# Designs tried in a protein design run: designed miniproteins, single chains, continued (4). Part 14

Each design is a single chain, and the fold is of that chain. pLDDT is the mean over its residues in the fold that is shown.

## One batch from the design tools (miniprotein)

Design m12480
Fold by ESMFold2-Fast:
Structure m12480 (fold): chain A 80 residues (1-80)
Amino acid sequence: HMTLEEFFMRLAKEVQGKSKEERLEILKKFRDEFYKETGDPALKEVLDRFIKEFEEKDLTEDEFWRLFGQLAQEVSALLA
């Protein structure tokens, strides 16, 4: 089965160089896969918050990757 590290590495690779709309679609699919696998509502909430913030704000590339890094840290902390 895919590990947390593998999930985030795959996610980072898939969203790199994509438009905002393409990134949102990819992120929503990963959220759904992750929730299906874990069943953890706290993990879903963290992912939903990140997706909503990215959807509602016009983030620069630097701001996107900063937010993405924060998401990865928050999810890792919940699973520690």
Scores: mean pLDDT 78

Design m12481
Fold by ESMFold2-Fast:
Structure m12481 (fold): chain A 82 residues (1-82)
Amino acid sequence: SLEELRKKIEKLSNFVRQSKDPELQEEFHRIVRRHHERLRALGGTQVSDEELERIYREMLEELKALLKKHGFEDQVKEAEKL
């Protein structure tokens, strides 16, 4: 669900904030910003729930890949337990 996707992203965001890694924080913010810009370009309320879930799934997968690249595989696995 969209709610579960948002919860997983929030949990990853909390790990990134707590990491105190400025490079990871900057890259994470860039990914989130890019997907938010995509949502804005689609006109917000004109996006179907299915399309919205797809965009959030794409964002989550890209954020998971970023954290794994920086050695936070355990944090990604923990976020998926939600």
Scores: mean pLDDT 81

Design m12482
Fold by ESMFold2-Fast:
Parts: structure tokens; sequence; C-alpha cells
Structure m12482 (fold): chain A 69 residues (1-69)
């Protein structure tokens, strides 16, 4: 799925631009099922995702943010 591809990009990429695009994709989709995989990310990558989710009023993004705190 697109969510799985975005999570994999966050897990494996070292390119900051790719990480920002992947985080933005997760914000747009807002799938709470991503939460367990996101919690296993490196702390800096997880903070990037948290930052992106906090900027969104999308209900799915709000729920995903709550799950990864």
Amino acid sequence: SEVEELVETLRTSTDLAELFRAAAGLVRIGDPAAAPALKELDPLKLDLVRFALRQSPNPGAVELYRLIQ
C-alpha cells in the first residue's frame, strides 16, 4: 500500500527531502494503522513525523499523532 511505501521510505532513507515528502504523504492519508511501525523509527525520524502531523487539522493525522506520542 502507499502507507507501507511511505513508512519504508522513512525507515530506510537518509535524504532529508525524501523524509519530508514521506511524512507529508502520511499526513495527507492519515491512516492510524501506520502507528506501530512509526513508533519503531529512529527518534529523529519519529520527531519529524510528529512535527508534520501536528501541523495538520486532518482528523486522521490528529489520531495518528495521538497514537505515536
Scores: mean pLDDT 85

Design m12483
Fold by ESMFold2-Fast:
Structure m12483 (fold): chain A 61 residues (1-61)
Amino acid sequence: SAEKAAEGARKLAEEGNLGSATGAAAEAWRVYGPEAGRRAAEAGKVDIETAERLARAGQGL
């Protein structure tokens, strides 16, 4: 769910794994939409613009 995606991003950021937190935010954006992606990026302390760019790259596959 979108909530679990945001929780996952937050946990990864708390563990100092910002790269994986960014990936989690991008996946939330791609799977659950922009609002979920922004929420996950905020939870993971990830740059929203970076999460959006990675999500769009994934959608092109």
Scores: mean pLDDT 78

Design m12484
Fold by ESMFold2-Fast:
Structure m12484 (fold): chain A 61 residues (1-61)
Amino acid sequence: PWSPELLVAAVRAAIAAEDYDTAGRVFLQLDRVDPEAAAALLASLPPADQEKVRAAVAAER
């Protein structure tokens, strides 16, 4: 099983690489494993990155 800390780091790395498709997929995995950590991560991001992650998550549905 993946640790929430590793998934948070993976989402941040994907955002830094401007790979929002990967960020969205990893964020969905984080939300399934630890919804509180996912919410805290999203709230910690700049508004522009929050919108991009939300859009990527919506596209994966």
Scores: mean pLDDT 82

Design m12485
Fold by ESMFold2-Fast:
Structure m12485 (fold): chain A 74 residues (1-74)
Amino acid sequence: MDAAVRAALRAIEARLGAELEALEAAGRDREAGELVLAAAEELGVEELALYVKGLLAYLAGDEEKARALVEKAL
């Protein structure tokens, strides 16, 4: 689990790091999160995908959904 999540994060950073950095610098955190979610789903790392969905729900103001998704990822 943790090793697969770390490997996926490294792969995402190698492929999308420059784009993610630009989005974060522009304050476009939701779009950066959506990009990471798409990459996590492509890599088949369900735990990372659930965690990112939880963060996106939190940014949208849906704290109940965010908590449920993050708990599923752990």
Scores: mean pLDDT 76

Design m12487
Fold by ESMFold2-Fast:
Structure m12487 (fold): chain A 63 residues (1-63)
Amino acid sequence: ASERDARSIGGSAGWSVREAGGDEEAARKAYEAARQAVLDAPSVEEGARRAGELTREIAAPYE
């Protein structure tokens, strides 16, 4: 996946954590984890799936 795809999905992950009530540190962690998951994945589709799972795990304590 491209850096642009990783940035976009990471941004969505950070936003989701903030919406769940997470602080800025949690949102930043979600952004970095999601971005890295997309870059490490063999496809954007698989990267988005992995990023979604990581985002859900990071957001869970704030739900």
Scores: mean pLDDT 80

Design m12488
Fold by ESMFold2-Fast:
Structure m12488 (fold): chain A 70 residues (1-70)
Amino acid sequence: MKEQEEKALLAIVDRMVDNLKALVEEGLITKEQAINLLNMYLKELSKHFDEETTKKIEEKVKEAKKELES
């Protein structure tokens, strides 16, 4: 159902963030590249989901950007 789809989507976003953090830590990409990839991913997701779901994803991405910049 809808709630399960939202939970799955948020889990996918969390996994994306974790993977990007790992790549930065391993020196395979820069923090700037990781932030750019997150921005591109958010733009893609916003095309497919309602405004409320997009806002929740945007908040997670903003938090992840702060962690990547630290």
Scores: mean pLDDT 75

Design m12489
Fold by ESMFold2-Fast:
Structure m12489 (fold): chain A 78 residues (1-78)
Amino acid sequence: MEEEELLEWVRRLAEKAGLPEELIEELLREVREALERARREGLSKPEVIARVIGVVLRAVGDALQRRLEEERERRRLL
């Protein structure tokens, strides 16, 4: 199934990036929502894939940035 294949790919990337399980589940949820929205809009398969990749890159970047900010703030505001 196309959706399951994309979700498996996303999970593998997140695992390799070292994200904790909770953040991986959150990312997978966001990807599923993006897929549902794209299908409702009638996007072509390449457009759906591009949208999903964009969501994944953005979510991973945001999660890593938030982790870095949280760690820096904890160290500064002991």
Scores: mean pLDDT 73

Design m12490
Fold by ESMFold2-Fast:
Structure m12490 (fold): chain A 94 residues (1-94)
Amino acid sequence: SLEEKFKEAKSYIDKALEAMKAGNRDEAAVYFAKALVLAYQTGDEKVLEEVLNYIVEKTPEEYKDFVKEFLQRVLETTDDPRLKALIEKALEKL
């Protein structure tokens, strides 16, 4: 279900944040990527937006630059205009 996928994506974001606290930047990037891929694969723009909003809300100030760099890289690698618009909106809030 979409609710189960959203819950799983949030779990990956929580794991990414714990990896950053531990200094494991590569592991954090992998978990953020898993969360976004899972959200994107739902085909539901609202789920994707809610996952991106969760990243914005849960990222501590000291890690915002890392998350910005990650999202900018995703923005540069995608050709999907909907995903681009949602990532740009998330970046404005960080």
Scores: mean pLDDT 87

Design m12491
Fold by ESMFold2-Fast:
Structure m12491 (fold): chain A 66 residues (1-66)
Amino acid sequence: GMKAVEAVEKALVLETATRGIVRSKEKGRELVEKAAKAKTPEELKEILLEAGMSEEIAEYAARLFE
């Protein structure tokens, strides 16, 4: 849903500024689409970790999704 998308966008901004792991616009788009399908904070965290985000940033985004 929109709440998951917003959490991912905030996580992408923070990750790009600090580590730059998800720098590709294409990969960012795919991540947002995948995250929009997350039904729980745990699913969102798993998606972000699988994309290469740090555990701290992924957990922060998951808490925003609550």
Scores: mean pLDDT 69

Design m12492
Fold by ESMFold2-Fast:
Structure m12492 (fold): chain A 75 residues (1-75)
Amino acid sequence: SIEEELKKKEQEVAALMEKVKPDLQRLMEERQALIKAGGPMTEVLAVTLEAIELSEPIGEQQREVIKLKRELKAK
């Protein structure tokens, strides 16, 4: 059912967040340290892009969750 699929997707999102969170936090800390040190903007952008790429699968799964929630409300 859509309800079962939604619960599975929400659990998958939670699992992905737990997997990615320590690396994402480390990258965000490195980004802030570079900004405070007046580091090259190229390095700041590189770390920012890496963090975005790392979180991209979570965003995609969140969109699927939203779609399933809409389908559930329509039925």
Scores: mean pLDDT 80

Design m12493
Fold by ESMFold2-Fast:
Order: C-alpha cells, then sequence, then structure tokens
Structure m12493 (fold): chain A 66 residues (1-66)
C-alpha cells in the first residue's frame, strides 16, 4: 500500500545514491532486497518496512565509507 510504496521508493533512491558514489551492492544487501520483495509479495507491510529501513541504513553506511 502507500507505506510499502514509500519504503520501496526510499530504497530505490538509496540504491541510486550508492551507484552515483561508486558503491556496489554486496551479497547482504542483495539478500535483504530479495527478502523485502518476498515480504511485499506476501502483503507483509511491517516486514517490508523493516527490511527497507535496514537496506537504506546499510547503503548510507557504505556511501559514507566510499
Amino acid sequence: DEEIKKAAEEVAKAIKEAEEAGVKLDERIQQLLDEMKRAIALGDAERAKELAKEIVERLKEKIEEA
């Protein structure tokens, strides 16, 4: 729903910022993305939001390291 859509948009934005910074998505981030897609497919909004938050935080950390 709207909250899931917003969470997905924040993840997409963080991925774009990571690409612009020259950061590649590691296996952990890829796994979290797959889990978020599963949660969305199952309609589990709470899990999708939790996973999105973790992905965004991990990507921001990687960008700061770059």
Scores: mean pLDDT 80

Design m12494
Fold by ESMFold2-Fast:
Structure m12494 (fold): chain A 71 residues (1-71)
Amino acid sequence: MEVKTTTTQVEVGDRPADFTFTVKAPPGAKLTAEDSSSGEKAEAVANDDGIATVTVRLAGGPSTLTLTVEK
């Protein structure tokens, strides 16, 4: 399985905040997190233990975050 997309809805209140994902993915997989409300995008790569951490800046209020995993 080389490509997988997951969507998550999050709320950070009425103020901008950083939201951090810690996900299990195949080692070397590229992760892209995108906030549909702001268009902000962040990328990370899974380490040899299959763990990736990516932080996205959210504008506040309800957000839909799309996480894409590629290898």
Scores: mean pLDDT 70

Design m12495
Fold by ESMFold2-Fast:
Structure m12495 (fold): chain A 59 residues (1-59)
Amino acid sequence: SLKEIYEKVKKIYPDKSDEFIRKLALAIYLVEKYGADLDTAAKGAGVSREEIEEVLKKL
C-alpha cells in the first residue's frame, strides 16, 4: 500500500522532509502498481531516478 511504501522511504531518507518522502513514495507506488517507467515517475514526482532505484532495492 502507499502507506507501507511511505514508511519504507522514511527509513531510507530519515533526514528528508515529509513532503519529499510523500512524493517519492507516490512515485514508487505508481511504478509498482501501474508499471510507470522510472524516468517518467521521477520527473512527475520531482525526485531523482537514483532515489527511486534505492527504494526499489528495499521493496
Scores: mean pLDDT 80

Design m12496
Fold by ESMFold2-Fast:
Structure m12496 (fold): chain A 81 residues (1-81)
Amino acid sequence: MRALLRQGAIHYAAGGILIAAAEFAERDPRATPEEVAELYRAAAENYRKAAEYYAKAGDEEQAKELAEKAREAEERAREAE
């Protein structure tokens, strides 16, 4: 349990940081659409991993929320291209 929750928290935090970076890049005229899409895809991957760890730890509510955040990040990546 301890290791699963720790890994989940790390990936959750990484996902949030990557979303913030992607949102900042969207407003930066120097950032390419590809760079923005890559940041959102990286966020989605981290949220998916976090969801898997929280699900294994028995936290189904957090796992569902994180899976939804991953889906939203993937949609934003598609829109950014």
Scores: mean pLDDT 85

Design m12497
Fold by ESMFold2-Fast:
Structure m12497 (fold): chain A 70 residues (1-70)
Amino acid sequence: MKVAVDLAVATVLLSEVYFLEKYRPDDPEGIRRAAEEAIRRLEELKARSTDPELLAYLDRVIERLREILA
């Protein structure tokens, strides 16, 4: 069940940044901080994870967050 929890956390972090980008594009500083914090949390999850499917998903989420920061 840890994999399911970590997957949910990653999905929530990505969703929060997506909602800020869509509904608060007037707050680029808030979006950037949320994305940076999300990437930091996901890198911590990645360091502790051994499940290859979860690791692949975390990499994709981090990549999407980096696209938002670009």
Scores: mean pLDDT 79

Design m12498
Fold by ESMFold2-Fast:
Structure m12498 (fold): chain A 59 residues (1-59)
Amino acid sequence: MELAEKAIEALRAGNWEEALEYLRELVRRGDAAGVTRVMKAAQELGKGEEAEAAVREAA
């Protein structure tokens, strides 16, 4: 949960590189709930495609 919150804050701040790295770390750790929360936030910001690509890359 804490790492997902950091990713969402980075997304809202426009820090894409940092946000996508946190998202990849959530995928590597198997935090499905955290990944879902970050993906929802990215989709709401119009960055769902970039977030989906990061998830596929980390899996």
Scores: mean pLDDT 80

Design m12499
Fold by ESMFold2-Fast:
Structure m12499 (fold): chain A 72 residues (1-72)
Amino acid sequence: MEEIEKEKEKREKELQERVDNLVAATLGGHRAAGIEYTPEQVAAIRARIEQHLKLIDEAEKEGKDIVGIPDL
């Protein structure tokens, strides 16, 4: 049964794309404001965004509403 594996891979790809887009937008905005980040800080921001997106996905699976995410 490959359907579950295909769905999991699709979800992982969608999550990765959302993380990449949010990281790019966040860092782009901060860079425009003159804020420079170290590679370690960039990794921390990426990890935080990924964790928040996973939390939202889990809440949707549980039928819970998340009103928003913290500022990054």
Scores: mean pLDDT 69

Design m12500
Fold by ESMFold2-Fast:
Structure m12500 (fold): chain A 58 residues (1-58)
Amino acid sequence: SEASRAVREIFERGLAEGLSAEEVRERVTKALLELGVPEDEARLIGEIAAHELREAKA
């Protein structure tokens, strides 16, 4: 899906470019909202992506 692709691309770029977890959360949430994902789901997925980034960098 477009949503899954957007999340994956932002996450991969976050790892490659050294983005903060907060920046990845913001970018994922914004991208999902632009794709029509409901706000509560978009924010939850953004938080999950941020957590995954912290774990990947730790």
Scores: mean pLDDT 85

Design m12501
Fold by ESMFold2-Fast:
Structure m12501 (fold): chain A 62 residues (1-62)
Amino acid sequence: SMELREKGEEHEKKGEEFEKKGDYRTASKHYREAGRYYGLAGDEEKSQEAFEKSKELEKKAL
């Protein structure tokens, strides 16, 4: 649905914001939520992209 996509986009924007601040742990959590919402919306490509970005940010947080 459009609402689920919008939630995914908001979480992606939050992830970008926290990544720019160097808060990789919080950014990773937001990208994970973005992936979840994109998946629920049926946007499998965006879901996979967001989930991979979340994993990369988790590696940076360690």
Scores: mean pLDDT 87

Design m12502
Fold by ESMFold2-Fast:
Structure m12502 (fold): chain A 62 residues (1-62)
Amino acid sequence: SKLTEGARKSLEGAKKATTRAEALAVLHESTRLLEQAKKAGDEEAAELAREAIEIAKKNLES
C-alpha cells in the first residue's frame, strides 16, 4: 500500500538521519504516517512507522 511504502521510506530516512533537523523531519512524517495507518487498519505500515519514530527519537537524544 502507499502507507506501507511511505512508512518504509520514513524508516530508511530515520536510519540515514545524521542531523537533528533530519531526525525531526523523520519524526514528524513518521507520526503522521502512524496516525494514517491506525485509521486505515494497516498494521504493517503502523509497525514500520513506530520503528521510524523510535530511531528518530534515539537520534534526537544523542
Scores: mean pLDDT 83

Design m12503
Fold by ESMFold2-Fast:
Structure m12503 (fold): chain A 73 residues (1-73)
Amino acid sequence: RAGAALALGEIGDERAVEPLIKALKDEDEYVRAAAALALGKIGDERANEALEKALKDESAYVRSAARLALLKQ
């Protein structure tokens, strides 16, 4: 699951943006972190609001990934 989210980010496909935004709400913190990193690689502004919410996530992994994503890493 986390691997699938990372793969979508590496491809950079804009069609992956909506599935990745949904993955930011996954129960697994590693899936949420992977989705945040993938969204950062794609760089689509539709993800900005969801990534800002991820900055307040309970998991340090997710918060770190969201910070990197918003820096367009």
Scores: mean pLDDT 73

Design m12504
Fold by ESMFold2-Fast:
Structure m12504 (fold): chain A 97 residues (1-97)
Amino acid sequence: MKEEAIEYLKKAIEALENGDFETAIENVRKAMELFAKAGEYDAAVLATAVLMAILRQQGREDEARRLGIASYEALAEVLDGPQAEWARKGLERLRAE
């Protein structure tokens, strides 16, 4: 699972270097899902942040916002203690912007 997620990130980087933003978005999204399923939540958060940045650069702000909200909500269900509070604060920031 983690090795597959890393492979998707490599494909996303290659796509970004070539200006293929749709392929980059697709591959980062798959990496994000695979990292989350593997319990690699720090990597899933990073992949989500990268995906949101790409979407914002493409003018897809509403999609970036919805993805961020969904990702922080999902993380709040599986994280505990300080990490859960961090996810909640991330959600509040997205709601405020």
Scores: mean pLDDT 74

Design m12505
Fold by ESMFold2-Fast:
Structure m12505 (fold): chain A 72 residues (1-72)
Amino acid sequence: GSINKEEELKKAEELKELGDKYLEEGKLEEAEEHYEKALKLLEKVLGENHPATLPVQVKLGLIRLIKGVENV
């Protein structure tokens, strides 16, 4: 296939774990950037609303809420 699914999923997992670490450290901007990259890769490989995307989507929503960015 044109997409290396295994490598992209591995990258997404690494980005999610880095996002989790930054979130625990209170580094909201770094956490947001890493979760956004992870979500983009997961959606590209697995599709939208795959169970693997849900934790990342929830954490992105939480970060945006903490930063005072509600539904626009």
Scores: mean pLDDT 78

Design m12506
Fold by ESMFold2-Fast:
Structure m12506 (fold): chain A 58 residues (1-58)
Amino acid sequence: NLAEAEEVNRLALPAQRLRIELEGPPGAGEGIPATGTGKTVEEARADAEAAIARLRAA
């Protein structure tokens, strides 16, 4: 159903924007931005957490 796909996209979009801001510690290393994206809120969050974990592990 097209309406369900649109609703899922609405929920994913705010999470994607919020991800960019959550990564905002300027001066950490070289102020390298990291962002996560996905087709669902859960996927976008997991991708962002993976990016943060990579930065922390290095």
Scores: mean pLDDT 51

Design m12507
Fold by ESMFold2-Fast:
Structure m12507 (fold): chain A 70 residues (1-70)
Amino acid sequence: MLEEIRAHIQAVRPDLELTDEQAEVVRFATEGLDRAAEDFERMLELLKKGMSREEAFRIVKEEVERRRKA
């Protein structure tokens, strides 16, 4: 996981080298972004099925809340 984060940053920004502490901060931020991307993709799937924006948002929000409680 730490090596994966470094490899990702190195591929996007080869001029940027991360310390272990900096990599931990990036990992924390990246986990939030990855979840947001997944939730956005899920919402798009529901919209493609003909759901309203409000209904799709409600379903995704319920799924997120379920993950938090687990």
Scores: mean pLDDT 65

Design m12508
Fold by ESMFold2-Fast:
Structure m12508 (fold): chain A 61 residues (1-61)
Amino acid sequence: SALEELEAVGKELKTLSREEQIKLLEEMARRLRELAEQTGDPEVAFLADLAEHEVRLLREE
């Protein structure tokens, strides 16, 4: 389930410009982090970490 969602998001990101990808991922990371804090769900926290890491990688380039 989560893997399939990540694959779908990855495909959508490839159709966007880098600036759009960064903005989308930053917003997703913020929402996921808030959700993780509210629910205590470790899977949601892991997704937030992944989104934050992807933003860092895109910004380094």
Scores: mean pLDDT 78

Design m12509
Fold by ESMFold2-Fast:
Structure m12509 (fold): chain A 56 residues (1-56)
Amino acid sequence: SLAEEGAEAAREAALAKGEEALATTLYQRSLHIGKTLGEEAGYESGIRAAEDLKKK
């Protein structure tokens, strides 16, 4: 799903920085947003988190 794709992007970005706990949190958050606000909202949440992590 779109929310899962966003969640995976955020998880991979956090794992690349060695932040395993953050990776799990961001993954779950994107999926939850996808369930409550719609798949595209979950996707956008995950992608934004991944981009923020990559900027550093």
Scores: mean pLDDT 83

Design m12510
Fold by ESMFold2-Fast:
Structure m12510 (fold): chain A 94 residues (1-94)
Amino acid sequence: VTPEQLRATLREAIDLVEKGIELVKEGKVNEGTYLAMKALARASRALEEAGDTQAANQVRDLMTEVGIAAAKSKEEAIKALEKAREFLRQLYDR
């Protein structure tokens, strides 16, 4: 994966996580978290292919947090997704 391809994948993942957050806020918790989880999984794979194994593992940990949070409440799901979005933004802005 080239740096430009990685950045494009991270931008797409950020946009999909943001869309997932809005769906969860609308009460579509399963649809919103599923969309975000697919985006995070793609970001994790792209990071691993780029050699950033540490960042890939951190994204996988965030995916686990999102899954647990979504089972607890809508509010916890939103917090976990916002944390994941912020981490992706930090990676994108590097």
Scores: mean pLDDT 88

Design m12511
Fold by ESMFold2-Fast:
Structure m12511 (fold): chain A 76 residues (1-76)
Amino acid sequence: ISESLRKLSEKLEELGLPKASEALRKAAELVERGEATGQDVVQAISKAYEEAKKAGKQEEFDKLLDQFSADVEREA
């Protein structure tokens, strides 16, 4: 899941959502260190989604979440 989180973070930065990207990058780092819970990941995604909504890019974020879900299933 950490690789999928990093990939999502990079795509969010490309969309011009640096705060959303940073939240997911930090979550990925915590997952890699074994310091993150599933709740921490959910909170980071929720924060990123709110940033996307404020920027009017919720549709683009929804598409990225579909891809993220597929990437997570591939990792599992």
Scores: mean pLDDT 76

Design m12512
Fold by ESMFold2-Fast:
Structure m12512 (fold): chain A 80 residues (1-80)
Amino acid sequence: SALEEFKKKFLELHEETAEKLRQAKTNEEKIKIIEETKEKIKKLLEEYLPKLSEEDQKIAEEFVKKVLESLDEFIEKLKK
């Protein structure tokens, strides 16, 4: 399904981001990686929303909202 494809691509993006964060040497580099990842997540959602049922759109939007909130909290921790 389109929702399963969305989740798979999200997991691929998550793994890519985790590897980049592992290689990052400074908190400034980590913040840049997370900000770039937030934009990629938003673009992935925009790409898939028209392909999803109304019910699956709500699931995907809520999931992405929670992920973006978590990433914003991570950025705040890195700034301290």
Scores: mean pLDDT 87

Design m12513
Fold by ESMFold2-Fast:
Structure m12513 (fold): chain A 118 residues (1-118)
Amino acid sequence: MAYEKLLERAKKLGLEDVAEYIKLEVELRRKSGVSDEEIEKEAEFVLKVIERLEERGVEEKEALRLLATIDNVLLLLGVKIAILKGKGIEVKDIKELTEEELIEMVVEEVLEILEEKK
């Protein structure tokens, strides 16, 4: 399952702190009434973002540190949309965006953050 794959990847890379954050987020989402099916879908989305970042040459360890939790991916998406709207660029409503468009928005924001650190 996608959640278990995220935990396994973090642990294999020695990112015990990231693994703890992923566990904490899942528990908080469960307490907020989010179903295990929704948590799994969100974890699958995060895995797809990590996979796309790896295809773009980002080290898996760095991608996991930045994404850490599902909430970080959603925050990065929100920030990207706010920046585009602030520049006068028209952005479709989130409900009208495809999964691929959402993944691309998060990937581009992560790449911009990583490029500023180089």
Scores: mean pLDDT 71

Design m12514
Fold by ESMFold2-Fast:
Order: C-alpha cells, then sequence, then structure tokens
Structure m12514 (fold): chain A 99 residues (1-99)
C-alpha cells in the first residue's frame, strides 16, 4: 500500500542518518540489516507486481551491500557502502510512489 511505502521511506531515512553517523563496520552492517527488514515488511503489504519487483530490486541492493560491507577492511568503507545502498533503496521507493 502507499501508506506502507511512505512508512518504509521514513524508516529508511532514519536508518540513512544512522549510517552517516556509524563509527564502525559493525554499526554499518546493523543498519543495512535493519533496512532489509524494513523492505521485507513493505513487501508483505505490496500487491502490485511492478512494485513488488522494484522492492525486490531494492532488497537485493541491500543484500549486495551487506556482502560488500562485511568484506570492507576499513570502517569508513563499510559506512560509505551502507550510505550509498540506503540512498539508492530510498530513491527506488520514491519512484514507486510517483506513479
Amino acid sequence: SREALEKAIEELEKLLEKAKKAKSKEEAIKVLEEARKVLMEALKETENLEDILKLIGAILILIGALFEAERAEKDEEAKKIAVEALEEAIEILREILER
């Protein structure tokens, strides 16, 4: 539903702020895991096939970012990965709402 997507965007924006303030790789990974859970909950409330596919795409971006962050040798690298993945996921959700 539109309301579920709007709530997901609000929660992801809060997680983006946490990612920007992350001081460790572990904090960045936790933010990405929480973001994935937010999108999984939004997916349960979504009935439109096109929106489902876009949400799956956003979830896959977060999963890819989790693998990259876990391999990062520096805290700042993991933080950058988390920030970029969250920004991309938020833009995908915003595009769904614009239709």
Scores: mean pLDDT 87

Design m12515
Fold by ESMFold2-Fast:
Structure m12515 (fold): chain A 59 residues (1-59)
Amino acid sequence: MSREELLEVAREAARKALEMGLSDEQALTVAIMHLLRRGAPLELARELAEEALKEIKEE
């Protein structure tokens, strides 16, 4: 899975968590967990989840 594909997964997971009424911190955690389940290392998962949440909040 490419970095771009993982970022898309993180954006979708974070967006759905926020739509469900979860906090920014909870949405970040959900995105990280989704990326880890897809085989991303923890450091990359954290970076991509933070990037995804920032992008969503800037929209």
Scores: mean pLDDT 82

Design m12516
Fold by ESMFold2-Fast:
Structure m12516 (fold): chain A 94 residues (1-94)
Amino acid sequence: MELIELLERALELLRRGVEEGPEAMEEAVELLRRARELAEKISGGIGEMVAGALRLAEAALKLLEKGEEYRPAAEANAEAAAKALEAAREAARA
């Protein structure tokens, strides 16, 4: 339950990060760090999926911090992170 809620919140913040800027993306990264810790206690496989999404979200944040010229690359990384989180959410529900 708790893990699913964190993943859903992080997914929302990832989508907002590309629209609203680095603040929302930073919140997504912080939630993903918490979700990864919780996921590792449940399943190493789910933990790896969340860790992958975290790395992509961190890359998106770094790109957004560099400037608007990097926004398309940040959007691509955030989209990839969202897909990884959706996979982790489905695995956690199984």
Scores: mean pLDDT 83

